# Designs tried in a protein design run: designed miniproteins, single chains. Part 113

Each design is a single chain, and the fold is of that chain. pLDDT is the mean over its residues in the fold that is shown.

## One batch from the design tools (miniprotein)

Design m3925
Fold by ESMFold2-Fast:
Structure m3925 (fold): chain A 89 residues (1-89)
Amino acid sequence: TAPPPAEPIHLTLEVLVPPGSSPEEVRDAAIEAIRTAVEQAGGRLLRIEEVEPFRRDPATGDYLGVFEVTVEFDGRVYRFEVTVVARPA
């Protein structure tokens, strides 16, 4: 068993989803956005774990969810806690 890694780096990621998207559609859009961001940064996505399922904020209409993302960049492994804000557009 590997020792616990250092505290994860906290990020916020915003994505646009069609109005009326289901939580499943929002989750899939978020995963795709995370994957694309990692690839554009020159990283390799190793793992995505949903730590908080998407919930709609009734005040804003936004969906909020949290993922733990493990990325390899140039042979080094990083851990991120990504708060995803999905906005109906």
Scores: mean pLDDT 80

Design m3926
Fold by ESMFold2-Fast:
Structure m3926 (fold): chain A 101 residues (1-101)
Amino acid sequence: MVETNPAAADYKRVVELLLNGAKQSEIEEELSKIAEKVAENLAKDPERLEEIKELVKKYSLSELIKKAQELIRKAVEEGDEEASLEADKYIRAAAYKIYEE
């Protein structure tokens, strides 16, 4: 696989921490490392940015992280591709919320 994003390694760590049930504080620290890059990428897609902003307004950072963790586990344990796509949205929403704070 080719590296298309300089933050790809940090994003992968976030997914791994979520899957392994890491502490919220550890997940938040890794999300902070990708927050600016996620915000830059979302700025290039206004429709996706609006979806992410809606999640940020509806949920606290802790709720976004918890939902991402539940969804990524379902994606891996049950092979649910829909859960995998939703997990990505919640991960990006959590990162974007950190960027705004």
Scores: mean pLDDT 78

Design m3927
Fold by ESMFold2-Fast:
Structure m3927 (fold): chain A 95 residues (1-95)
Amino acid sequence: MPSLREQIEAEIERALAEARARLPPEVVAILEKGYQVTLEALRAGASVEEAVLRGVAVVVELMKQRQVSPEQARAVEDLLLRTYNRLAALAAAGA
């Protein structure tokens, strides 16, 4: 059985694959950076909630700095919320 961390890493890779199919490369790069921060926090021993919050904060800041369009920002926010809810569900499953 995959570990919680392996399940989270697989979910992030799935989310990035969806982003690459739907979003421009520059917007995908923002999500990649956010998920990288989440994975680094988990590797450092942060909780799933803390790791997700750090990743989300980076994505929000990069979207502001790069002046992402409202349509692209909504697509990123939707994908982040769906991924976040999935990670929270994996953590809550007692793994």
Scores: mean pLDDT 81

Design m3928
Fold by ESMFold2-Fast:
Structure m3928 (fold): chain A 81 residues (1-81)
Amino acid sequence: SDELVESLKTFARIMLPGLSEEQMEKVDELLEKIGKAKTKEEKIKIVEEETRKLLSETTDPQQKNDIQVLKSFLLKEIESE
């Protein structure tokens, strides 16, 4: 739902304040794609593909750690449905 996606965007900004605005825009796009996906398999694939892209474009170790934390959180939430 749009409400869930907006809540996740807000939560990401609180939990990952070290990410750049450009990285956060990509996180927002990832969350929107998850919200549009119909199956758990599609959601997992989106998380894995989009976080892989973010990690490949990130050099800062702390930002890499934050992206990994986001990935782990999202995968747990999807699996718990």
Scores: mean pLDDT 82

Design m3929
Fold by ESMFold2-Fast:
Structure m3929 (fold): chain A 67 residues (1-67)
Amino acid sequence: GKVVIEAPTEEQARNAAEALVALGLGTSYEVKGNVATVTAKSGGRAKAAARFVEKEVDGAKATALPG
């Protein structure tokens, strides 16, 4: 699975992606502008990661994608 994080700034997007990897919810990430894409080992982990970002990171939007 994948999680797409849209934050107000590139720094906030990067920090959110790094937090997900540090917590073991993501395996890797890529940042393009204010959007970060985090790779998760499963769709369930991707959904959990998206919920975590939306709850804990002010101003960020997160979408879990299958695959």
Scores: mean pLDDT 81

Design m3930
Fold by ESMFold2-Fast:
Structure m3930 (fold): chain A 66 residues (1-66)
Amino acid sequence: SSQLQQQLQQTDQQGEKGQQLAAQLGKQYLDNPEKVEQELASITDPESREALQGQVDGMISFAKKE
């Protein structure tokens, strides 16, 4: 979404902000996985999308205790 893309533009320069955003998205994913997937899929820059997706996946893995 436009909100997520705007946050990513600022986050790419600040790893700390990226980690915080990913943690929040990971929590949201447990409540609404389809919504989070759609938000991530809407990111035009594949590098930014992959970086954020990886962080979210990490948070989900901890929650599922793989």
Scores: mean pLDDT 66

Design m3931
Fold by ESMFold2-Fast:
Structure m3931 (fold): chain A 76 residues (1-76)
Amino acid sequence: EEKAFLEEFEAYLKENFTEEEAVQKQLDILRKKVETFGVEKAKEQWEVSREVAEKLREIGDEIDKELQEKRAKAKQ
């Protein structure tokens, strides 16, 4: 059950996102929640996993902006 739940979430993230570090970070957060609160409470977060997908896009955009800003400052 726990493994199946995490596998479904991982497959969803990998199918929709290419940012490896952001995907792994979200998986680690979910795994920590399962370890801390148990599967039943972690499942309450499953419905927000699609909202987390939107947040992963925002995180990817923020990381890209930070890298672009650092590169710009290095030239100026």
Scores: mean pLDDT 66

Design m3932
Fold by ESMFold2-Fast:
Structure m3932 (fold): chain A 66 residues (1-66)
Amino acid sequence: SEIRERVLERVRRLAERGGFSEEQTEELLREAERAFESFEKHRDEFDAAVQELAEAVKRVSDRRES
């Protein structure tokens, strides 16, 4: 839970620094939460969950510029 809370806070701060909208920030937070749900169930799949989060950040950023 502590690690999850720190990562979600970091994602929120990065989104704010990046000038993301409220909806984009909420989308990123949902993806981060999904990644942590996957991590808790599948410890050995943690790298995959982190990669999914990275891809989500890229998709949100790309849509902002498009």
Scores: mean pLDDT 74

Design m3933
Fold by ESMFold2-Fast:
Structure m3933 (fold): chain A 69 residues (1-69)
Amino acid sequence: SDEELVALAQEALVAGQLALKSPQDRAKVLELMGQVQPYFKDTRHQAAAAYLLSQGVSLEDAIRALRRL
């Protein structure tokens, strides 16, 4: 549902920023941010999408979730 997608996107915005502060997760999130860069101008949304990809969410579903914000 749209409510579930918005909740997922909001959680991903927080988790993406936390992953960038974690030395263990930072490198993977930065790598995946390169894959999502054409779809998002905002680096916070890029980090959120990268986090979702790292959790096994598809690129298409990550884009759909974050564009609901």
Scores: mean pLDDT 86

Design m3934
Fold by ESMFold2-Fast:
Structure m3934 (fold): chain A 94 residues (1-94)
Amino acid sequence: GIEELLEKARELLRQGRYDEALKLFKEAIKKAKTVEDFRLIIKTLDEIIQENADNREALQTVLEALKEVLKRAKDLSIILETIGLILRVIGLLL
């Protein structure tokens, strides 16, 4: 399920396997159908941002995953939360 994909992606990210992690994040996002699915993904990405504030490659991976969320999300609250996280990641990359 989505949770298993996110946990595997998070572990790959910890191993520096950024391309493989991104692939699994995108797969989880493609499986998201409900607001609750998107909230789980956003919460996980937010936690990763907090854990990786000094890791440029991890932040770039999260940024690409957040862009995928924007392509697929239809709910305005999810879109606004995702934009907020994108701005935060950009701020950390400056």
Scores: mean pLDDT 91

Design m3935
Fold by ESMFold2-Fast:
Structure m3935 (fold): chain A 79 residues (1-79)
Amino acid sequence: MSDEEREAAVAEMRRIADDLLANEVPAEQRAAVEKAVRRELERAAGAPDRASFQAEALHLASVLGDAGGRRLAPYIEGP
């Protein structure tokens, strides 16, 4: 996985996570989910290889629920 590819993927995952936080996450849970999202995005940005990146994308998807799983599928399943 190239540094450029990883940077672009992290930027898009951050955009998706921000959209889901604004529209799909209840206000009472938003602060806790936002903290978890920030942590997983930082881990994905630092991933040394594609397998590690895919694992962090999967963790991010699990934090965001079913909508996260659907929207982040290209970063979990893609080569």
Scores: mean pLDDT 81

Design m3936
Fold by ESMFold2-Fast:
Structure m3936 (fold): chain A 63 residues (1-63)
Amino acid sequence: ALNEQEKQQWAQLVADRITKRYKLSEKEAQELLSRITKLFNEAKDTVEAAKGIAKLIEEIRKK
């Protein structure tokens, strides 16, 4: 299980990985990190957070 600090670090890693994998700009990377961090902070449960991240990734892939 991840503690709150580890969740924040995981959000950072996820954002960085997506950025490199899809070759996003630095600005897009910053926005993505902010969005993922918000999802983790505001999600009611881990399923909601994971769903939000998956949707974000899918939107990036569709473009």
Scores: mean pLDDT 74

Design m3937
Fold by ESMFold2-Fast:
Structure m3937 (fold): chain A 64 residues (1-64)
Amino acid sequence: SEELMQQAIEEAKKGNFYKAWEYISKMAEEGADPELVRKAAEAVAREAGVPTAELGEAAYKDKL
């Protein structure tokens, strides 16, 4: 949903990349539109300063 996308972006703006990644994962698990999930991932990756393909790795580093 767009609500989860908004929450992911807000967490990324706070520097909470693992939490942002959890919201993106929740969108995918709930069967959200793949295009919306892609937009969320791209927006969070921009805030993290990484390519979208590297977002998962960057998020797990934030968890540590």
Scores: mean pLDDT 79

Design m3938
Fold by ESMFold2-Fast:
Structure m3938 (fold): chain A 89 residues (1-89)
Amino acid sequence: SVEELLQEIADEFQAIMFEIAKKGLTQEQVEADKELADRLRTLALEHLVAVRGQEQGLSLAEIQELLARARAALAAGRSPLDILQALLA
């Protein structure tokens, strides 16, 4: 369900935050967290796409298709806002 998808995204976000916490909160860790920051941004975008898709009455399959497109666009260097506007405007 869409609710299960949203929970999975939330669980992954929490897992990444826990990994960051385990590494300590130093200036060196902030620099090293570039990849983790990118992962957190990806999850935030996925959550926003899933929430907006649910609000628009989209099915789980339609939301999964939008998530695939959002991930591809993010990997291509598009901003999260541009992706949201392109997919859900």
Scores: mean pLDDT 78

Design m3939
Fold by ESMFold2-Fast:
Structure m3939 (fold): chain A 90 residues (1-90)
Amino acid sequence: DLAEELERLREELRRMAERIRAGEELGSEFAETLLRAAELRDPELLALLREIRELTPNETARLSLEALLAPSEEERQRILEEMERLRAAR
């Protein structure tokens, strides 16, 4: 059900924004959720992704979010691979 998936992702992204506002940092564990939200191209999800990008102080996380907001599937795959590499290194 697309409607249920959209609402779940909106709730997850809102929670991420709240955690960042509270001083927590975005980790690689959020990469899959962020990628899925970007893939759906829903205007509300894209707006939440932009808000999270503006809130995060981590330059790598900001660049990853900027790439996920890009229209190219190849660029999204490149960022997914980079996130997986960073996750494996930690």
Scores: mean pLDDT 74

Design m3940
Fold by ESMFold2-Fast:
Structure m3940 (fold): chain A 74 residues (1-74)
Amino acid sequence: SSLEARKARLAAITKQILELRAKHDAGFASAEEVREARRRLKQLTAELEKADIWGSPLDALLAALEALLRELEG
């Protein structure tokens, strides 16, 4: 994927996870939506690792998103 496409996917996944946290706090997040966000994050992380695109700011963001998903999973 182009750099623009990867940036767009990361932004979309970040937005989705933050919206899921807000829904969870309000009592409306579904397990299915959380599982979908997890799949999307895992796929993007694998693609970034394969492309050797990993450095401290990106790694910190990916770790924070994974921690939020773990909280949402129970």
Scores: mean pLDDT 76

Design m3941
Fold by ESMFold2-Fast:
Structure m3941 (fold): chain A 70 residues (1-70)
Amino acid sequence: MDAVIADLRSLIETAEDLPSYVAKMRLIAARTEREVLERQGVQLSPEQRAEFDALLAEAEAQIKKLESQE
């Protein structure tokens, strides 16, 4: 889970240097990986869940900003 959170943070930091479609694909990959981990019985702490949700919302906002500039 920490690796998924770290990748999402990296996406937020580098999003402006990426084509919007690449940023979207990375966002989808992070969401899918979290879903797979949850289905496999990996228990997320409330803190990890809140952090992931906050980072996901931030990444989505940045990607929408990139799309509006294209």
Scores: mean pLDDT 76

Design m3942
Fold by ESMFold2-Fast:
Structure m3942 (fold): chain A 91 residues (1-91)
Amino acid sequence: MEKIREQALEEFELRKALAKKDPAAQQKVAELKAENAKKTEEDAFRELAELFGKPLDLSEEEREELLKKALEIEEEVIKELEEEAAKAAAE
């Protein structure tokens, strides 16, 4: 959760700059998202291994399916946090 929270805060700041149509912020967001996608894969795999108590010997297909679900959940959480923060800032 801590990592997701920190990433959400960082993305929130970048999104605020994007709302102002900053081209530099757009480049940063694209690069950050590409990097986060790779880190999330490693993190999701590690977290699942911890949950099962052993390293997971997953096939490429199984790894993709689990990664998809993990990313979907993470994206949902980030979206909710961002919406709440945006609401507070707008008020």
Scores: mean pLDDT 60

Design m3943
Fold by ESMFold2-Fast:
Order: C-alpha cells, then structure tokens, then sequence
Structure m3943 (fold): chain A 82 residues (1-82)
C-alpha cells in the first residue's frame, strides 16, 4: 500500500508537470521514469538470483521492498527539481 501510494504520487506529479512543461522538461520526466524502471528491474533480478543461490526468501523480499521504496523516493525528489 505504501509503494502503491508513492507510485500514484509519482505518476500524478509527472502528469501535473507535463501540463505546462517544455519539451526539455518532458524529456527529463521520461529519463526519471526510465532510470526508476531500469533500477527496479536490476533490483528484481538481484532478488531472484539471491533466492536461487539459497538465501532466505523472506529476508530477500523484505530487502527488495525497502530498496524499492528508496528508489521511488529518489524518483519523486528528482521530479521536484523539474
């Protein structure tokens, strides 16, 4: 639920900026989204590999969720700079 709330906040904020944005600002929004998605994919692959290597799934999932929240927070901070 916390992740879902932050993801909605990120999307709503990006949409609001886009209403009055320059082409350069739209490109920056796209770059922020791409960076978030690329890092999220890396995080997901790392978690899968750790479980495959025999690490405790509950521990790996908890760390994955924490890091995902940190990535979302960073993306929101970058949008605030536009």
Amino acid sequence: SEVAKLERELADKADEIAKNATPEQIQKIGEIWKKYLDELEKLRREAARRVAAGQDPSTVLAEYRKKRLELLKKALEELDKI
Scores: mean pLDDT 85

Design m3944
Fold by ESMFold2-Fast:
Structure m3944 (fold): chain A 74 residues (1-74)
Amino acid sequence: SPSEKELEQEIVLSLVRMLRSIFEHTSTPSVEEVEKMLKTLEKLLEEARKLGAEEAVEEAEEAIEELEKKKEEL
């Protein structure tokens, strides 16, 4: 149903935002921790695209870009 898809979109968005918050508030993450977060965000991006969750797609892509930049600085 539309309601079920809307809930799935909200869940994916919430998970992206949670991971982004963890990343932003994690002082001195290891390369391994960054790589695990990237893999999780990539899976969330895939789910967001499948669901047509445009806001979650945009936020996941931004978070992946930020994490990739931070990984290069580690």
Scores: mean pLDDT 83

Design m3945
Fold by ESMFold2-Fast:
Structure m3945 (fold): chain A 79 residues (1-79)
Amino acid sequence: SMEEKKKELLEEAEKKIAEAQAIIERNFGPYVEAGLTNKAVPEDLLPDIPLGAQAVLEAVQQAQEIIKKSKEIMEKIKA
């Protein structure tokens, strides 16, 4: 039924959000103390970031995009 399909899609979206949030917490932990987690990194600063920090920021940005897209899917299903 359509209700069963909607439930499966909601569960999948919630799982993706949880997994993406775990990636943010695990990879951003060292930068929480620096306050980087609460501020958007300007594009102009990315080339000046050390390679290790840049890889972490890229992983966080990808995870944030997954969260955003998954929330949009959940909103459409709820409608």
Scores: mean pLDDT 65

Design m3946
Fold by ESMFold2-Fast:
Parts: C-alpha cells; structure tokens; sequence
Structure m3946 (fold): chain A 100 residues (1-100)
C-alpha cells in the first residue's frame, strides 16, 4: 500500500541520513568517496520520500496543513547543507506519517 511504501521510504532515508552523518563526523581522506556516495543516496531517498508523501497527502486532505509546513521548511532550508536540510525535512515527514 502507499502507506507501507511511504513508511519504508522514510525509514530508508533516515538510515541514509545516519550513515552520512557518521561518515561526515569521522571524515578521513580514505572515506571522502564513501561520504559523497552516502550523500548522493540520501538525496535520492529524499526525492523518493517527497514523491510518496505528495501522493499520500493527495489521498488524505486532512494532512494538507502539515504538508504545507514541510514544503515551507524545505524552502527555508533550500540553501543549507544537505544533511541539515534532510534532518529537518525527515523529522517533519516522520511526524506527518505518525499522525496520519
């Protein structure tokens, strides 16, 4: 179901964020490529989550106010580093999902 797909996508994106944060915190010359790959995977998973949450909200119009807050948060953080932006957006998406 769309709800199950969204839940899985959120979990995968959250795991990708944790991986990227750990790599960035412990960055060495040898792990630079791993961090770049982790950031690329995180960016793709955020895109996937965005598509699924949009479809889910279309079926659940009562979630529109929370969805609007997520869009505004994304716009506010558009120029922030990927990890900071992803953390803020994923926390808001998780809250929307848990209250759906």
Amino acid sequence: SLMEELGQAIEEAEKALEEAKKLEANLTPETQNQLQEAKSQLAQKIIDVGGLVSEYVAEHPELLPKYQEILELGNKNRNKPLLEKAEAVLEAVRELYENA
Scores: mean pLDDT 87

Design m3947
Fold by ESMFold2-Fast:
Structure m3947 (fold): chain A 85 residues (1-85)
Amino acid sequence: MVRPLPVEITLQLEVGTKTATKGSVTATVTVDENGNITITVTAKEETEVRVYASHVEGSTLKSAVSLETTLKKGETKTGATPLPQ
């Protein structure tokens, strides 16, 4: 079996919520008032997903997280794995 390429989404945001859709995948990223990042992803078709999210304030990078997972059709997953700064 040939494995399809992962759907990759990269987002930068200040405190608040940002949503991006790429192919069959929708990623919603929320940064709370304390700078905690949460990634929620939903897929319409089975796919491998890589989401990278960065909390920025103006030109300053505060933190970054990733969510790398495989989603089945109609599946939703939530997570945030800290990335090295």
Scores: mean pLDDT 80

Design m3948
Fold by ESMFold2-Fast:
Structure m3948 (fold): chain A 56 residues (1-56)
Amino acid sequence: MELRVYEVEADSPEEARAKLREKIQAEHPDARLTAESVFKDPETGKYRAIAVVEVP
């Protein structure tokens, strides 16, 4: 098992989470989500979502 970090950017926190989940599913469909954080980037006004996943 291996830990991977994924990051995406979107115009809303819901969109950022959706993109993050989609990216993880596409690359490692069996990955387990261990941590997730979503925040607004003050420089761009966009939302960033970061996840730490465990891949088998």
Scores: mean pLDDT 81

Design m3949
Fold by ESMFold2-Fast:
Structure m3949 (fold): chain A 75 residues (1-75)
Amino acid sequence: SKEDEQIEKYAKTLVEQLKDEKTRDFAIRQLKALGIEVDKEKFDALTPEEQENFLKEIEKKVRDALKARREAMAA
């Protein structure tokens, strides 16, 4: 659906913003609003491979959180 496409696009956008140091603080605040906590210092301490895996987990959590929020608003 178009709603699922919007959720996927938003999740990918937040992940890209987390990857960019200039937008990372903004992305962390947006994630916190969705109930997803990201420790900036912990993330910066990760290896590139661990960062990639972490970002995949965050993308999934964002999609799940937005779907749950959509269902709650529809109820």
Scores: mean pLDDT 81

Design m3950
Fold by ESMFold2-Fast:
Structure m3950 (fold): chain A 93 residues (1-93)
Amino acid sequence: SVRDEVNKLVDEAFKYNEKGDYKKAVELLKKAEDLAVSHLLSQGRTEDAESIRTGYKEAIKAIEKGESARKVAVRYTSASLRSIGDQLDKELM
């Protein structure tokens, strides 16, 4: 499923982040964002797609600054999509 593929990419990205390979971590997060956003837009879920974009952008900014980003904030879940950006912002501040 798209959700499982997105979550696999996110989990791999944070493994690279933990190893100090920030460039690879960012690359994998951008790939996960594109896949999740494309899938949500194909379902007409425009507001959920914007929430995912916000959450991923903040996680990428945190990694690029050398700050800790939390995997849970960027995972593709149907239950958490609408609040993912707000939740991530609170964890990065």
Scores: mean pLDDT 69

Design m3951
Fold by ESMFold2-Fast:
Structure m3951 (fold): chain A 84 residues (1-84)
Amino acid sequence: SAQEERDRLIAEADEAVEKAKKMTPEQARGLFSELAAGALTLPDPEVARAVLDHAVENAKKVSPEIYELAQEERDAALAELDAR
């Protein structure tokens, strides 16, 4: 179901935040980019948006640099959703 897929991606976002604490900004960008790509495969754009927003909010727990990077990846993914 869409809810189960959302919950899986939310769990992956939480895991990504924990991994990002031990990564370089370049490695963390790759991790958040993969998460965003996963969210973009969801058929419901509102669920994809919620997953991306959750990842950005959790990135605040890592550092300002990782938070900025997560926002950039979210904004790029949302632009792709809006472009269809």
Scores: mean pLDDT 78

Design m3952
Fold by ESMFold2-Fast:
Structure m3952 (fold): chain A 82 residues (1-82)
Amino acid sequence: MRAREERLRELLRRAEEREREILELYKEDPVEAVERMIEAQRELARELAELRPELRAEVEEALARIERYREEALERAREAEK
């Protein structure tokens, strides 16, 4: 499991870097930042499910929640843009 553990650490590190980039983008383009955040969360969830198949059900639920709240998040970002 060493390779999987290393990939999990790399995945988490990349997620933290991506979050920082998105937070900075939010100051310039909040709508684009929210769209990138949603896509980053989807990518993270897919990779996590691949590395940790025991979390597959939880990942599927998380993706469903992301889809339900995506439109609300985008609307809030548009409000922040003004």
Scores: mean pLDDT 73

Design m3953
Fold by ESMFold2-Fast:
Structure m3953 (fold): chain A 72 residues (1-72)
Amino acid sequence: MEEAVRKLEEELAQFRRDREAVRQALEQQYLKLGLSADQAKIRADVVVDTAEALHEIGVDIERALLERLLAA
């Protein structure tokens, strides 16, 4: 039970490490589309921040469901 919750936390930590690589890739993609460096950075930051927030919500829901299922 505790092990399953810790596993979800490890997955979130791994996502945070991977997000920087994704942010850099998105920034480069926006530059190729003709955006300025400042605009490319802002858009890439917004996209990865939104994706991280959605992922954290998903992890929190999964954790809550597991805790309820295992406690019942």
Scores: mean pLDDT 72

Design m3954
Fold by ESMFold2-Fast:
Structure m3954 (fold): chain A 64 residues (1-64)
Amino acid sequence: EEKAAAIARAASEALAAGASAEEVRDLMLQMGAPEEAVRAGERAARRHPDDATRVGLTVYLTML
């Protein structure tokens, strides 16, 4: 759960700082996120590049 929260926050912060969906994917892979969470996060970042909170929540819920 702490790992899920940390990865979700990092993905959200990266997107808010202007990272691409591909950069968010790479960050999650580097942090050891499972493949399902990486796919969900990249997809969310691509579909909602202006909604960092939604992307972070998507990653968090996928890792639970």
Scores: mean pLDDT 83

Design m3955
Fold by ESMFold2-Fast:
Structure m3955 (fold): chain A 70 residues (1-70)
Amino acid sequence: SAVEQAARERLYAYLRRHGREDDVRRIEEIEEALRNDPENAAVREEAERVAAELQERLEALLREEFPEAW
C-alpha cells in the first residue's frame, strides 16, 4: 500500500503540474468505484488496468520530456 500510495502521489503531482486534472479525477473516480464495490472483480480489474495504462503513459511522457532523468 505504501508503494502504491507513493506512486499515486507522484503521478498526481505530475499530472496536476501539467494541467491534467481530468486524468487525476478519472483515477479518483475509479478508485472510489473500487472502494464502493471492493468485491466486484470487474471493477477491480478495470481499475487496475486503467491505473497501469496511466502509469505506463506517465513513464513514457517522463522519458520523452526528461530523457536525462531516465
Scores: mean pLDDT 70

Design m3956
Fold by ESMFold2-Fast:
Structure m3956 (fold): chain A 88 residues (1-88)
Amino acid sequence: SRLEEIKRKIAERVAELMLSQPDGVVKAIDIQRIVLEEMIELSGMSEEDAKKFLEEVEKKYGDFEVHMKDSKMVLEYKEKLEKEKLLS
């Protein structure tokens, strides 16, 4: 379904963001931004409304950090990248 495709894309984008960081630590607001951007098609939300929503979330929760370096999601994405390297 479209929702399953969006969930997969969110997981891949979050994993890429975490793998790009030296310690695998990211701000919760950056994860929220990825989720909102991918979900915007289903929400019917305008770009301006989405921006305002993220600003309100950041004001309330912006200092929260997520440590997912060894998460199943990141490990599965890393395995996918290694498999793609072996096929090229």
Scores: mean pLDDT 68

Design m3957
Fold by ESMFold2-Fast:
Structure m3957 (fold): chain A 90 residues (1-90)
Amino acid sequence: SNEEKLRELANKVIDVIEENTPNADDDEVVDILNEFQTKVNKVIEEEDDIEKALAEIKKLVDELIDKLKLSEETRKKAFEVFEKEKKKIL
């Protein structure tokens, strides 16, 4: 289903972010990642338009990278994974 593909996309993006996040196991970082996952799940459940869901998830990824103060290189890697997985859905 498109919902399963959107969750797979989100999980692969999270994997890249976690791999590039210092202290990814710290409680504060874990809380930020859990909040992101909750927001993504809400988009997947509430947004019927898949292109709008993808745009909102991309926005949430951008906000997550800013909140975690990650590098522009990490942002680029996360968005490359996002675009690759998006092609499997559309």
Scores: mean pLDDT 84

Design m3958
Fold by ESMFold2-Fast:
Structure m3958 (fold): chain A 75 residues (1-75)
Amino acid sequence: MDAELKAAFDRFDTDGDGVISVLQVRALLESLGFHPSDEELRRLIEWADTDGDGRIDYAEFLALVRALRDGRLPL
């Protein structure tokens, strides 16, 4: 379990409900040193947001970060 990823997620989870808005995902990823394009970000969000509700939980966020690191995302 990556403690730095959890700490970064918690910073954007301002009300402590365990989810962040898709609008916050870019800023959170950039805070971790990732620089996705608009198209890459759209595909990452579509892939991780399985509920389609425009919110990302921590498990979905971990999946996004791992996909970016592995370079195995279907972009």
Scores: mean pLDDT 72

Design m3959
Fold by ESMFold2-Fast:
Structure m3959 (fold): chain A 70 residues (1-70)
Amino acid sequence: MDDTIAILQGQVDTLTTRTTTLRDQLTTAINNGASPDTIATLQKQYDAAQQGLDTMQKALDDVQKTKAQE
């Protein structure tokens, strides 16, 4: 159980870092007047990273709940 939590926490941490980086890149691109195509690409990458983070957070929460029930 603890090993699984550690692995999922590591994945959440990695995705959190990636999502934060993409959000900052998107904000910078918008503020600097980047092309609509560049903004759309960054938005798509950010949305995908957010979805992945949400999925991993739910998996981590489910594993932690299972551990608490044991």
Scores: mean pLDDT 81

Design m3960
Fold by ESMFold2-Fast:
Structure m3960 (fold): chain A 76 residues (1-76)
Amino acid sequence: SERLRRLRELDERLRRLGGELEDLYRNKAPNSEIIRKLEELIGLLEERSRLLDPEERQLYDGIIEELRREIKRLES
């Protein structure tokens, strides 16, 4: 189905971005670079959450809020 195809595409993009973030953290990249990638990650998660059932969306909201807290930590 179109929904499942979109979910697979988003999952691949999220997997790639997760690896990029791990590399940035491991290499102690500038906070500005990490923040940019975390903002990209939030955008992809918000897009993916719109394809999920309501119960799963609520769980995703928690993950997104954790990422927003990490951005605020890096901005200080």
Scores: mean pLDDT 86

